Designed miniproteins, single chains, continued (4). Designs and how they scored, part 46

Each design is a single chain, and the fold is of that chain. pLDDT is the mean over its residues in the fold that is shown.

## One batch from the design tools (miniprotein)

Design m13566
Fold by ESMFold2-Fast:
Formats: C-alpha cells, structure tokens, sequence
Structure m13566 (fold): chain A 100 residues (1-100)
C-alpha cells in the first residue's frame, strides 16, 4: 500500500469524508516538508523511515481532529498556528491555503 493510500485509510477509519481525507494527506505532506527543513538528518531518510514519520504525523493530526469534534478546518487552523509559533511561516501559509 502506498503511503498516501495508508494515510487515506486511517482518515477513512476515523470517519472523514473524501474531501477531509485529501486535506489530511496534503497537511501531512506540508508538515513533513517543514520537518525536513528543520531536521537535517531527515533529508537522508529511507523510504521506510519517511513512511513511519508520515504515519506519526497522520496520528497527531487525527488526534487533534478528534479533540475538535472532527472539524477539519479548525484542526488545520490549529496546525498553522503551531507552525507560526515555531517560526515555520511558509508551512503555516500552505496549511491555510487548504482552507480556500
């Protein structure tokens, strides 16, 4: 199963719509790119390590989503605020683009 298919399956099992599933996949990709910019060793990550990290990010997003009663837009806004607090302004802007 591809990493995108595995993320989609976890989101579907969490009761998300197809639109919400696609937003989760895009958010995971944005957060993983931000992590590569802050953690130099991540640039040399194996495919297996990359999948593991992407799934960990997915679980974090789904946990925040459950806290927010499955409000995907509120969850993405909270993730963008966290990125801003960390100085990751480009990641925050990309996350907010998902709300449009």
Amino acid sequence: MSIEEEIRKKAEEAGLTKEQQEKVIKAVKILYEAMKETIPSLKDATEEEEKGIALDITEIILSILEKNNKDINKTIEELAEIMEKMGLYEAAEKLRELLK
Scores: mean pLDDT 82

Design m13567
Fold by ESMFold2-Fast:
Structure m13567 (fold): chain A 77 residues (1-77)
Amino acid sequence: MKEKINEIADEVTAELKEKYGLPDEEVERVRSAAKNAAMEAAFLGAPEDVIRQAATDAANSVVEEIRKKREEELRKL
C-alpha cells in the first residue's frame, strides 16, 4: 500500500512537472499534496483508480496555486 501510494504520487507529479514545467523546488510541494490525497483515499479503502484520481485532483490544485502565485510575482517584478 505505502509503496503503491508513493508510485502514484511520483507518476502524477512527474506528469504535471512535464506538462507545466515546474521547477524542482515546487515539485516536492506537488508531490506531498498528491501523496497525502492518495493516502487519505487508500485509508478509506478506495480502489486504485479512485486513489489516483484523488492524488491527481490534489496535485492539480497545488499546481494551479503555484502557477497563479508565480504569474502574480512575475507581473509585480
Scores: mean pLDDT 79

Design m13568
Fold by ESMFold2-Fast:
Order: C-alpha cells, then sequence, then structure tokens
Structure m13568 (fold): chain A 66 residues (1-66)
C-alpha cells in the first residue's frame, strides 16, 4: 500500500484552527480510516472527509475549537 501526502494547509482564526490534509493512495478506504483516526486523536470538533476516486486522493478538513 502506498500513501503520499500531497498537500497540507493550516488556517486559524480567534475561535478555530483548521487543518486540511490531502493524501494520495491506492487504497482510498484505508486512507479515509487513517485520516478519521488522526482527527479523533487530535480531539477534533468537526471533521469533513472528501474522496476523489478519479485522482485517487482523500482530503480531510479537521476543525479544532480554541
Amino acid sequence: MKIEIVEEKVEEDETKKTITITVKSDDLELAKLLLEDAAKALNASEVKIEVDEKNKTVTATITIDK
């Protein structure tokens, strides 16, 4: 299995910190599970996961309340 981080972005304001991670993988279900587990470990208040089957990427937008 190959997992590659292709983009990481961190944005924050006075109330929230948002982490956006895009990974490329030949196993999209496993990539999705790993990102969900990472968000859970970070105690995220909100998680949005988007799967792009055409490009073989999974993007997780993880929101942490300050």
Scores: mean pLDDT 80

Design m13569
Fold by ESMFold2-Fast:
Structure m13569 (fold): chain A 55 residues (1-55)
Amino acid sequence: GDDSDEAKIKIYHEAYGIDEEDVRKLIEMVKNGIKDEEYEKLVKKFGKAIEEVEK
């Protein structure tokens, strides 16, 4: 992937404990304009992870 995408994946994984595969998948979905049920599940998962860290 793009170096900037890999850096973003690492940051989200290290800062929020989100699985690297989930971050990569979400980035690809956003780039391709995909907003299906899997995208909604990932968005919810990201939101929960961020909320738990930002408590």
Scores: mean pLDDT 77

Design m13570
Fold by ESMFold2-Fast:
Structure m13570 (fold): chain A 84 residues (1-84)
Amino acid sequence: AMAERARRIAPVFDGSDPVEKIAEEIKKILEERGEAFFTIRNVTDPEKLVEEIKKALEKMLDDEIEVKYARVGNTLLLYVKKKG
């Protein structure tokens, strides 16, 4: 949406949360909206965690997923969408 989706509500996870749990919650959002924005706090290995989440989502959805991320300290900000 172009007009007014400037609401700051996105799921927040912890780096200690199971990858499968994160992937299941994001899968629900992707199935409903085609895209998801979320935050993971207290991340020790960002690159590994991003790869594991991407693999879990692609396996769950049987579809190719585009992932973009940014790191701020130990916090990881992710944007994911189905490749259309």
Scores: mean pLDDT 77

Design m13571
Fold by ESMFold2-Fast:
Structure m13571 (fold): chain A 52 residues (1-52)
Amino acid sequence: SDIGKQIRTMLDNGKPDSVIKGFIADNVPGVDADAVADFDRETLEAVAKMFE
């Protein structure tokens, strides 16, 4: 799955952080959904870069 590219596209299109967090929680295996809920914008961008 091209998860990093999808996250990057959502960031570039100005999707709300809540939508991006939901996508990460549903699509990234092994991530803690409770931890994702607390991610800031910088962390969301780092996750996108990590999976690109």
Scores: mean pLDDT 79

Design m13572
Fold by ESMFold2-Fast:
Structure m13572 (fold): chain A 79 residues (1-79)
Amino acid sequence: MPTAKLTEEQRAELEEQLERIKNAKSPEEAAEAAYGAAVIAGQAGDGDAAHRFFQLGDEVLKTGDRTAAIEAVEEFLKA
């Protein structure tokens, strides 16, 4: 799989999106943050992570469960 290299700015933006998912008042806000994380992952060169974060945003809208989206963004930040 392509290994994305995050810039300092991209890492900070992803950390902001992660906190937005955690602190969102609605599934819609959490999904918007997950979509934001997808855009940043795509900018970092990881299309697979970008696609996955979009799918996880859609799942948050359907289920209200943010756990998978939070875990996916946290794992991406650790890479």
Scores: mean pLDDT 81

Design m13573
Fold by ESMFold2-Fast:
Structure m13573 (fold): chain A 77 residues (1-77)
Amino acid sequence: SGEEALEAAAEVGRAVNAKDEAKAREALDRLIQLREEHPSPEVELAVQLLRRELEAATSDSDPEVAALAKELLARLE
């Protein structure tokens, strides 16, 4: 659902900032699965919001945050 997708996208953002690689990858996997199995405008909005957040994070002064953001962003492109 769109609500599940928005929550998954928010969880990815929080996990990236916390440098919780496992949680970030798990939340992204759930969002990608929702996009593939239940495509909708609401799911696409969640993906677009996450893309913008990850793009900003690729410029983070913390190299671990920036590297994780780049990895996850590549999976959404």
Scores: mean pLDDT 87

Design m13574
Fold by ESMFold2-Fast:
Structure m13574 (fold): chain A 72 residues (1-72)
Amino acid sequence: SPVERLRQLIRQIREALRQRSPLSVVDQLLRQLIDTAGTVDLSAHPDLEREFLGVLGEVSDYRYAQTQERLS
């Protein structure tokens, strides 16, 4: 199910962030997440939409932190 795949990818991304994985790994998972989300009507799944938006924010914050470490 695309819905179950989306939930799995959200969990995998959060695990990758927790493990301080390289941006290349996070970006690969994010690409899969966005591709899968494009096949799901998120308006029909408000809980999943909230989790999806949450993980996008978490990835954005992680990328920003990694960029700041490289510039500092």
Scores: mean pLDDT 84

Design m13575
Fold by ESMFold2-Fast:
Structure m13575 (fold): chain A 71 residues (1-71)
Amino acid sequence: SVIAAARRAVIDAGKTNATFSRDQIMAIARASGMSDSMLAQIQAMLDATGRATYSVGDILRIFGDLDTIMS
């Protein structure tokens, strides 16, 4: 699934990056094949946090929440 691919990409990138920007997260989501509606949901979740940077754990939680919404 595209969400599983995005989760793998974040874990792999997390081996060299301690934190991620919103632009980096959105780039990973797009590269993983997320649809425009999924990308809009991720953007809304990121905006709702009020944060500029995210840990691997933060992003995996957001992607897990998206998977639940898309069920």
Scores: mean pLDDT 85

Design m13576
Fold by ESMFold2-Fast:
Structure m13576 (fold): chain A 80 residues (1-80)
Amino acid sequence: SRKAELLKRMHELYLEALEIYEKAKEQGNEDLAKKAEEVIEKIQKLADEIHFNNMPVEEAEKKLKEIEEELKKLKEELEK
């Protein structure tokens, strides 16, 4: 279902954010680690909104796209 694909994508982004967090910590980049942690928190909050507050799939997809764009910027920062 569309909701199942959304939840799967959220989990994938969670793992990506966690990887960025771990690499940032290894590099001693505390600012980048904090930004990655904030993205992890946003994903967790979005999951709660979907599960407990019946957020529409369309709204959740829009919020997830914003999270994807934020993660892309963090990946670029990690590669500097």
Scores: mean pLDDT 85

Design m13577
Fold by ESMFold2-Fast:
Structure m13577 (fold): chain A 78 residues (1-78)
Amino acid sequence: SSIDEMIQAKDKGDLQSAIRILEEILRELSRYDPFSAGILEGLAGISLGVSQITGDTQFALNQLVKLAKEAEKLLKEK
């Protein structure tokens, strides 16, 4: 599952893969709920910005996993 891939990317510290997987999930969500997809994309951007300023890559990875889980939950509620 996409969430399993996200958790694996997080465990490896693979930020680029985590971003790519989240973007794929948010693209699918945007077909049904573009507003929520936009909010989650904005929150991902903020988390990545905080990570860039602080040097805390694990913070960004943890946040991207949480956002991916929220997006998947919204996809199931359609």
Scores: mean pLDDT 86

Design m13578
Fold by ESMFold2-Fast:
Order: sequence, then structure tokens, then C-alpha cells
Structure m13578 (fold): chain A 87 residues (1-87)
Amino acid sequence: LFEEEVLKSLKNPEIQEDFRKALEEERARMTEKERYLKEINDYILLAWRNGALGKAEKLRSIAIEFVNSTLEEQKKLVEEAKKIVDE
């Protein structure tokens, strides 16, 4: 809704195109976030299969935090998840 209102307010075609291009770059960032989330979920499944319930709960907490985090914070959370698996 807000993005549509911004596009409607922009009467310069060049500025509208720049804004759409920025939205396409955001979609590419979403793909990177999906890869990180998959990695965390794979770690949760591995911990569960090994009977490491404590590790699985820690990894689940990281996954919940990940959904509400920025891309830079998400990178740190993935590294934290790797450390938990390596313990």
C-alpha cells in the first residue's frame, strides 16, 4: 500500500524506474534470507535426529529471532547457530 502510494506520487518516469529497481534488489535480499533460514532449520533437524533437545531449543530460539532481524543480524544469527551445532 505505502509503496503504491509513493509510486503514484512520483510523476517523473526516471524516478519511478529507480524506485522499482530498488524493490527488485530487495527481492534478491529476501532470497538470501531464505537460504539462511533453511540452514538454521537444517541444524534444528540435525539436533532433533541426534536427540540433542537442548541444542534444538536454542536453535529454535535463534530461528524466531532471525525472522524479526535485519540482514546483517541474520548473518550473525547463522554463525551463532553453527557454533551451537559444533558444540
Scores: mean pLDDT 73

Design m13579
Fold by ESMFold2-Fast:
Structure m13579 (fold): chain A 59 residues (1-59)
Amino acid sequence: EVNKEKAKRFLELVGIKVDDNASLEELAKIVKENEKKIEDFVKDNPQYKPYLEYLKKFM
């Protein structure tokens, strides 16, 4: 199951700096600002698609 902590770790794996206190809305903004980089990462690592879909719920 995807939660906020796992979603933050996913963004860090993509190479995006994330504040430990970031809200779900702030994470959604980060996804929107880095959409191509995140989509390219998920294309190469399809096991992380559920993490991206989780974050898209808050966009």
Scores: mean pLDDT 80

Design m13580
Fold by ESMFold2-Fast:
Structure m13580 (fold): chain A 83 residues (1-83)
Amino acid sequence: AEEEEAKRNAELAEGLAEKGKEEAEKMSKINKEVGDKLQQAADYYQKAADYYRKGVEYAPLADQYIAQAREYAAQAGALLEKM
């Protein structure tokens, strides 16, 4: 059901936010710009999780926050390749 999918998406986004925050803290000590991008990705994953929890009507907005999180994660990856 849509409600079960929203709950699972919230749990997955929360996990990605937590892992992203941990990686951001580690990378900030090596390269602050990479750390900042990973932190932005984690922040957007957390926003997505919060909106999935609010209800199925907010899923499209949560999906947009997931897309933003992926963009920041990709930017961090590109910077890592440059190192």
Scores: mean pLDDT 86

Design m13581
Fold by ESMFold2-Fast:
Structure m13581 (fold): chain A 88 residues (1-88)
Amino acid sequence: MINSPYTLSDEEIAMVEAVIDYLVEKGYISEKMAQRIMNAPDPYQRWSNLMMLIQADKIMPLSKLSLAFARHRGDVEALLAALDKYLN
């Protein structure tokens, strides 16, 4: 049972995990940073930690990430393709 004030959908959880894996693969974050995000107690906290890291390290504008999540909800492949276009 997730003990969180907010609940992410299964699609949102999958999208967060896919984005973290993508950022490690492309070298924007280290495996150690990814592990710290994923060690958070619930999916909402993992999502929050990911957003904070992206903003702090200026990997991409949060507006672009939010738009990609909104446009490609439930489609991880399309989400990653959109991120690849935004970053490269």
Scores: mean pLDDT 75

Design m13582
Fold by ESMFold2-Fast:
Structure m13582 (fold): chain A 95 residues (1-95)
Amino acid sequence: SPLEEKVKKEIKEVERLAAELREVLARIAAKLPAAEAEQLRAGLEKYEADLKALIEEIEKLIKEGKYEEALELAEAAKEHLERLLAAARARLAAL
């Protein structure tokens, strides 16, 4: 369905934004004291675990035909990642 394709497209955008966030945070960690870099990496690891669980829930909703609910979750994850990435890029520029 058109909604299923839209959800799949949003999941791909979420995966792309998460990869970009990982790269930016790695560059920030390289410029920080060891303790702060370790805290940042630990925070990213926890966030990536939560994001993986969210993607699995979205895929479950797709299998159940709940495309509207799946889309809402995917769009919310995308918006959150866009905000995190913008903040991370601003932080990197200030270092």
Scores: mean pLDDT 90

Design m13583
Fold by ESMFold2-Fast:
Structure m13583 (fold): chain A 55 residues (1-55)
Amino acid sequence: SDYQRVLSGLDDAIESAKKLEATGSPDEAEKARRALQIATESKQRVEQKHAEELA
């Protein structure tokens, strides 16, 4: 339950950042690119921890 909630939030953040990077101003695109990297790295960490807990 908590894992799925966290993943959904991160997926939403990633999609929002991708759209803003593509459609925003240069300043918004730069901020979105940084947010995208952070969210992607956070998702990888969450997925790895969950996989370890299920193993």
Scores: mean pLDDT 82

Design m13584
Fold by ESMFold2-Fast:
Structure m13584 (fold): chain A 94 residues (1-94)
Amino acid sequence: MKEKKIEEIKKKALELIENKEPEVKVSEKVYELVELGDYKTAEEIDKLYLEKFREEYEERAKRGEELPLKEEEKQEMLARLKKLEEKAEAREAA
């Protein structure tokens, strides 16, 4: 039963990705896979989604359209990554 549910969810997630459906719908399928304990398939779907829609997200950003992540959340994530990079570089310099 579990394997059949995973296969069905994976198929629906791939269809959502191919049809360029909103991020929230794909995330719901990833979450369902996590709840079933199939973390590997969930990670694969998430990675495929990010790769497939990278260009579309950049295009939507150029048009000023609504993004999957709020601009403030994206900026906070980038700022955090920059601080981690600076900290690593400072450790190498010392």
Scores: mean pLDDT 65

Design m13585
Fold by ESMFold2-Fast:
Structure m13585 (fold): chain A 95 residues (1-95)
Amino acid sequence: GSEELKERAREHIERARRHMEQGDYQAALEDLNRALALAEELHRQGALEAAREVVEEALELGMRVLRQVPDSLIAQAIGTVLRAMGLLLDIEHSE
């Protein structure tokens, strides 16, 4: 169900946060993209509120990663932030 997908996405966001705290920005971005994939699935299933909550959390953390990331990961971090922003915009316009 949507609640199980939401909890799995939150687990990825929390792992991303821990990786960020450890300076492992590559692993943080990988977990954020896994959370966003689950949010995309929630959106496809019409679970708009759950998808929005996951995307808002992923966007907030993705923006923090972008501010901290070394030059080699800037493009990847921008990609993750843009993915989150695009999905949030799609969710807002789906309502």
Scores: mean pLDDT 89

Design m13586
Fold by ESMFold2-Fast:
Structure m13586 (fold): chain A 114 residues (1-114)
Amino acid sequence: SKLLEKARSYRDRAIEAYRQGKYEEALRYAIRALEYAIKAMKEDPSKAAEAMDIAQAAADIAAEVLEELGKTELANEIRNYMFDAIKALQQGKLEEALKYLEKTLEVLRRALEE
């Protein structure tokens, strides 16, 4: 899937930016990775597990970045929504999983704006 390839590419860029201490860049790449993972899940539900793994990795990097920036409450919101998203997907509730991934995305976008 082209969407999954884009999601993986942005996830890898987020990890590399984080390792270099480029926190805003890491957040921007994590947002892109999550956006493409969500699109991939919507286009092909059979890829939902693979897309969720990418989304989780991107969200984990974003949460670590937010901790480094002193935004602990936003980091915890992301972790909580990701927990709910993963749990929903494990129960076969794709629409509920997507809802929590979109809430994670909203938190990340807010974090960039302050």
Scores: mean pLDDT 91

Design m13587
Fold by ESMFold2-Fast:
Structure m13587 (fold): chain A 74 residues (1-74)
Amino acid sequence: SNEEMLKIGKELYEAIENNASLEELRKILEKLKKVQLENNSPLSEEELDQLMNELLQGFEGVKEVEKLKEKLLE
């Protein structure tokens, strides 16, 4: 349902704000994928997996840039 998607979306936002691990972010995205598929998503399961993996790679990249910045300021 839309209410369930909003709940999971809020969980994802709070996890990002609190610098949650990639593992935690993946679990939340997998919940979103399941809800999307249950509601006849316009995207296939494979397309949703691809988007999820691209988002996780983006989050990983941001974490690596922040680590690099910290090292350069030392």
Scores: mean pLDDT 75

Design m13588
Fold by ESMFold2-Fast:
Structure m13588 (fold): chain A 77 residues (1-77)
Amino acid sequence: GEELIKEAREKIRLGKEYTAEGKELIAQGDVIKGTGLVLLGMGYGVEAVLLARQAYKQGAIDEEELEKIKREAAEAG
């Protein structure tokens, strides 16, 4: 169960980084590349939520930790 949560947290971290980089590229006028990175960041957020839900079903985390991960993933996209 712990491995799923570690992977979910890593995906949130990557999602935040890609979204931030994408936003910076859009600000610089590279809308196509920037939008691609924002979408990639959002995709990592979705994957993190799916992994956290699987960990919750396995009893590795409680409902409060699941909701916390969902909030952090939403902030990534």
Scores: mean pLDDT 84

Design m13589
Fold by ESMFold2-Fast:
Structure m13589 (fold): chain A 64 residues (1-64)
Amino acid sequence: SSALDRLIDTMRRLGAPDEALRLVEQAVAGNTESLDRAIQIAREAGNDDVAGVIEGLGQVLRRQ
């Protein structure tokens, strides 16, 4: 979806590791367990802005 593409591009511009971006795509496809790993990778990379975006996405996905 174009919304997911914009989110991925925004996180990439914020310096998100490619592995974290791949895990976010997997989570949106239905593997929500991938979000916790994506958050961990972003935080380990020192990218708290990206980790916050992924946490917000996780709240939306887990409510549906």
Scores: mean pLDDT 80

Design m13590
Fold by ESMFold2-Fast:
Structure m13590 (fold): chain A 86 residues (1-86)
Amino acid sequence: MTPEEREELAKQALALGKKVAERARKAGNEDLAEQALKAGEEASRYLKEGDGEGAAKEFQRLLDIARELDDPVLVVAAASFVAASK
C-alpha cells in the first residue's frame, strides 16, 4: 500500500466510524456509537503509522458493530476496509 493510499484510507476510516456511530445513535445505542467512533479513530491512526494489521482489527470491530445494527451497506463497507488494510 502506498503512502497516498494509506492517507486516503485513513480519511475514509474516520468517515466510516462516524457513519456507523450516527446509525447507532439513531437506534438509541450510545455505547455502540462511542465504540464505532473509537474504532474509526484507531483504524485511522494505525493506517498513518503503517500498521495494516492494527487497522484491520479496528475495521473488524466496525464490521461487528454494523452487523449488530443490521445495516447491510455498512457491513459491506467495513468488510471492504478489512480486506484493503492488508
Scores: mean pLDDT 84

Design m13591
Fold by ESMFold2-Fast:
Structure m13591 (fold): chain A 94 residues (1-94)
Amino acid sequence: VEEIRKEVNKALEEALKIVKSKTTDPEQIAELEEFYRWLSLDPNDPYRSPFVDWLIEYLKPSPKELLEYLLKLARQGNASPLVIEVLEEAIKIV
C-alpha cells in the first residue's frame, strides 16, 4: 500500500513538472497545482480527496492501474486537457 502511494505520487510530481514547463499561463498553472493537491496523500492538506484512498483500499490496484483509472474518470468528468496530459505523462513514467 505505502509503495503504491509513493510510486504514484512520484510519477504525478514528475509529470506535473513536465506539463507545467509547457505553459506560462498562471491560470493553467493554478489549475494543475489544484489538481495535484486534490490527489495529494498528505493528510494535512485541506484539498486532499479521500476518494483516492478509497480506490487504493477497495480496488488494490498497481500504481499503473490506479493512474489509468484516474485518467478514465478525468476523461468522463470532462477534466481540462492539461489535467489529462499530466495523468498520461504519469502513466508513462510509472
Scores: mean pLDDT 71

Design m13592
Fold by ESMFold2-Fast:
Structure m13592 (fold): chain A 83 residues (1-83)
Amino acid sequence: MEARYTLVGAFSEEDKGIRVLVAADAGTTEEQAKEAAIDYLSKVAGVPKDEIEYEVKVTRLGDALLAEVIAKNPKAKVKPLPE
């Protein structure tokens, strides 16, 4: 998987769970952007993506996409990953 994605942030808050925000290049589909954000969320949570309950929001920014994924029931509490 070598589509251009920019990780904007990965955050953990007690009342909001773990949140990951990813910007995707022009030509990326909403499904691909969601998939990339979910994969990163799985890594941050330390839990397989099939075991995570998540909410996804995709916003179109011209030809680019912004994908936000929030896990509300992760089994592990994870600190933000440095870039």
Scores: mean pLDDT 65

Design m13593
Fold by ESMFold2-Fast:
Structure m13593 (fold): chain A 86 residues (1-86)
Amino acid sequence: SESRQQLFEALYTTIKKALENPGETVSETITNSQGVTLTLKAKYENGKLHLDSTLTGPDGTVKSQSLTLSDEEVEEILKLIEEEKA
């Protein structure tokens, strides 16, 4: 599905950029063909990846989530995203 591929691509890219720039906040915003906007914010520091995501629907509905991932969890997620995109 278009939305799934776009979301996984944005998530993968955001995580990799954060890992390549430890201690810096990376932000990506994408809007799909249905008018749904996803804003991702990631920062890798002290062996942890901090992820914030905000999804806004075309009707103005907002869903936010935050999580913190260990190095092992980050590797697992990147592999899962890569497999899902294949």
Scores: mean pLDDT 81

Design m13594
Fold by ESMFold2-Fast:
Structure m13594 (fold): chain A 97 residues (1-97)
Amino acid sequence: KEKVDKLIEEAEKALDRFYEEGLKTPLADQVKKAYEYLKKLIDEARKAIDEGNYDLAIGYFGEAAGVAEQLAKATGLPSARELAELFNKAIEEIKKL
């Protein structure tokens, strides 16, 4: 659990960094909507983990990784790719629980 909690904290930091960088791009409105959606997915994943519903948490982080990968392709920002990698690492650590 400690490794999962740490990865979620790193993902939140990467998400905030992506938000600040993304607001300076022509895709600022898309970035704002994605930021709110990713925050919701992280919150729902945390609740699922606390309830012991690891399959549901994997589903939420999988959706979040997909969104982050699309944002990385659309914006070209490395912070979006880092986000996707962190969500995928969280999935692998949850599978070990």
Scores: mean pLDDT 85

Design m13595
Fold by ESMFold2-Fast:
Structure m13595 (fold): chain A 88 residues (1-88)
Amino acid sequence: SSEREKALKVFEEFIKKLAEAFPEIDESNLEETLASGRELVETYSIEEIVKALEELIERAKAQPNPSADAQKLLAIYEEMLEKLKEIL
C-alpha cells in the first residue's frame, strides 16, 4: 500500500476511536472530521502532518488542568501520531 493509503487507514481508525470514546459526538461531525483528514493527506506530506500533530499534542500537554475528556482526546491523538510515524 502507498503511504497515502496507510495514512488514510490511520485517520479511519482515529475516527473509529473518537466515536467509541465520545458516543455523544454527532455522526455529521465525525464525517466532517474524516473528510478533513482525507483532505490533509491529499494536500500535505505525512512528515508535515506528523509535525503539525506533534505541535498540537505539545500544546495540549501544556494545559495545566486538562478535563477528563481532554485527556481521553489527547490519548487518541498520541496513538494516531505513533501510527503515522510507523509509515515514515
Scores: mean pLDDT 84

Design m13596
Fold by ESMFold2-Fast:
Structure m13596 (fold): chain A 67 residues (1-67)
Amino acid sequence: SLVEEARRLIDKGTPEDLEKAVDLSLELARQGRREEAIEILKYAMEKAKDLDTQLRAIGGLLRILGE
């Protein structure tokens, strides 16, 4: 599943994998799986060590929250 794939990428912990996980969370949101997308982005923010990845995850979360 996209959720399992995103979580696996986050657990690998490379910047490239975290970026892919953020992209997958946005795909989940587009499919109407908003709560799962939010949980993945929260997990990515928690695992990220660099500011750029954290900001990307925050940006994704703000897009999903919409208003």
Scores: mean pLDDT 77

Design m13597
Fold by ESMFold2-Fast:
Structure m13597 (fold): chain A 66 residues (1-66)
Amino acid sequence: NSFRMPMEEINEEEIRRFLTEKSKTDEEAAGLLDIAKAVSRTASPEDSPEEFAEKFIEELRKLREE
């Protein structure tokens, strides 16, 4: 369903910075939110920030295909 502030709840610092820069394009901003949620669900607290970023980017690529 619709989400209003999931990005802040999910990796608030990393996602916020990334979304803030991409917020210029609504299309990518909306996708980033959904991807952030997906990655957060699959990511573990033991994961490194780099590994988390890679998962995030991978989901982004899927979105761009559409």
Scores: mean pLDDT 57

Design m13598
Fold by ESMFold2-Fast:
Structure m13598 (fold): chain A 96 residues (1-96)
Amino acid sequence: SELEEQVRRAEEIAAAAEGLEEGARLFLEAHLAALSGSASDEEIKELYLEAVEIALDALLEREGLEDEEERERLRREVREQARATVEKGLAVVRER
């Protein structure tokens, strides 16, 4: 149930990411690695954070946000939130 909710959330993020094919692929790779135990926690975190950065940069480009200070602020904030999210996700997977 909780694992299914996390997979669904990742799929929703990937589906909503118009033109973000690479970001979506990395999100799926990170979740599959977490579910299968095929990668270390650090490797899964790196894939997840990379996917989030790619998705965010594409979104900011689409929105026409040209302020580099604002872009960097958003990148830092989103990276911290993504790190917390992937750590919670890994904890849920490991409870099995």
Scores: mean pLDDT 69

Design m13599
Fold by ESMFold2-Fast:
Structure m13599 (fold): chain A 100 residues (1-100)
Amino acid sequence: EEAEKLIRELASKVPGVDPEELLEILKNFDKIDYEEEAKLFLEMVGATTEEEIKQNLPYWVKAFKENPPKVVSKEENIKRLAEKYGIDYEKLKEAYDLVN
């Protein structure tokens, strides 16, 4: 399908990005990504290593599910994902619109 083709094209421009994983993320984008929110919170409060983040992540994911953070706009979520993977924001937004 057209959406899958576009996502594979975008993923091919970034080393280490799995196009199927990216497609799955975009399909679930209207849902709060509690794992990503918890990770950003941990980084903000001084977690500096991947190991520290991984150790504390399950606790904060649970805490955020019980007390949800503010709803982040679709645009902000797409922008964060684009920055995370080094993908063009406008192209990622086009891919999101095609899968939803």
Scores: mean pLDDT 68

Design m13600
Fold by ESMFold2-Fast:
Structure m13600 (fold): chain A 94 residues (1-94)
Amino acid sequence: SKLENLELGVKKVREAIEAAKKGDFETAKKYLEEAREHLLKAVSKEKQAEVEKEFEKALKILDEMAKNGITEEKLKEFGDEASNAIRIAVEDLS
């Protein structure tokens, strides 16, 4: 169901953020990709491009932190972009 995929997507976003906080960027990327797959199944076809765009932004921030080190500001930016994908899915289901 769309709601089940939304709930799984939210869980995977939270797991990705926690992995990123620990500096486990490979695990964070894996959970972010799993979150993307779930959220794409939660949204209408018309909203898939918007969800993809937010995950692309989150992946870019994650890659930047992996190369240049973790900062509190970058970690917050990563969480905010991943949370934007959730917001799009929630609004599409409303």
Scores: mean pLDDT 87

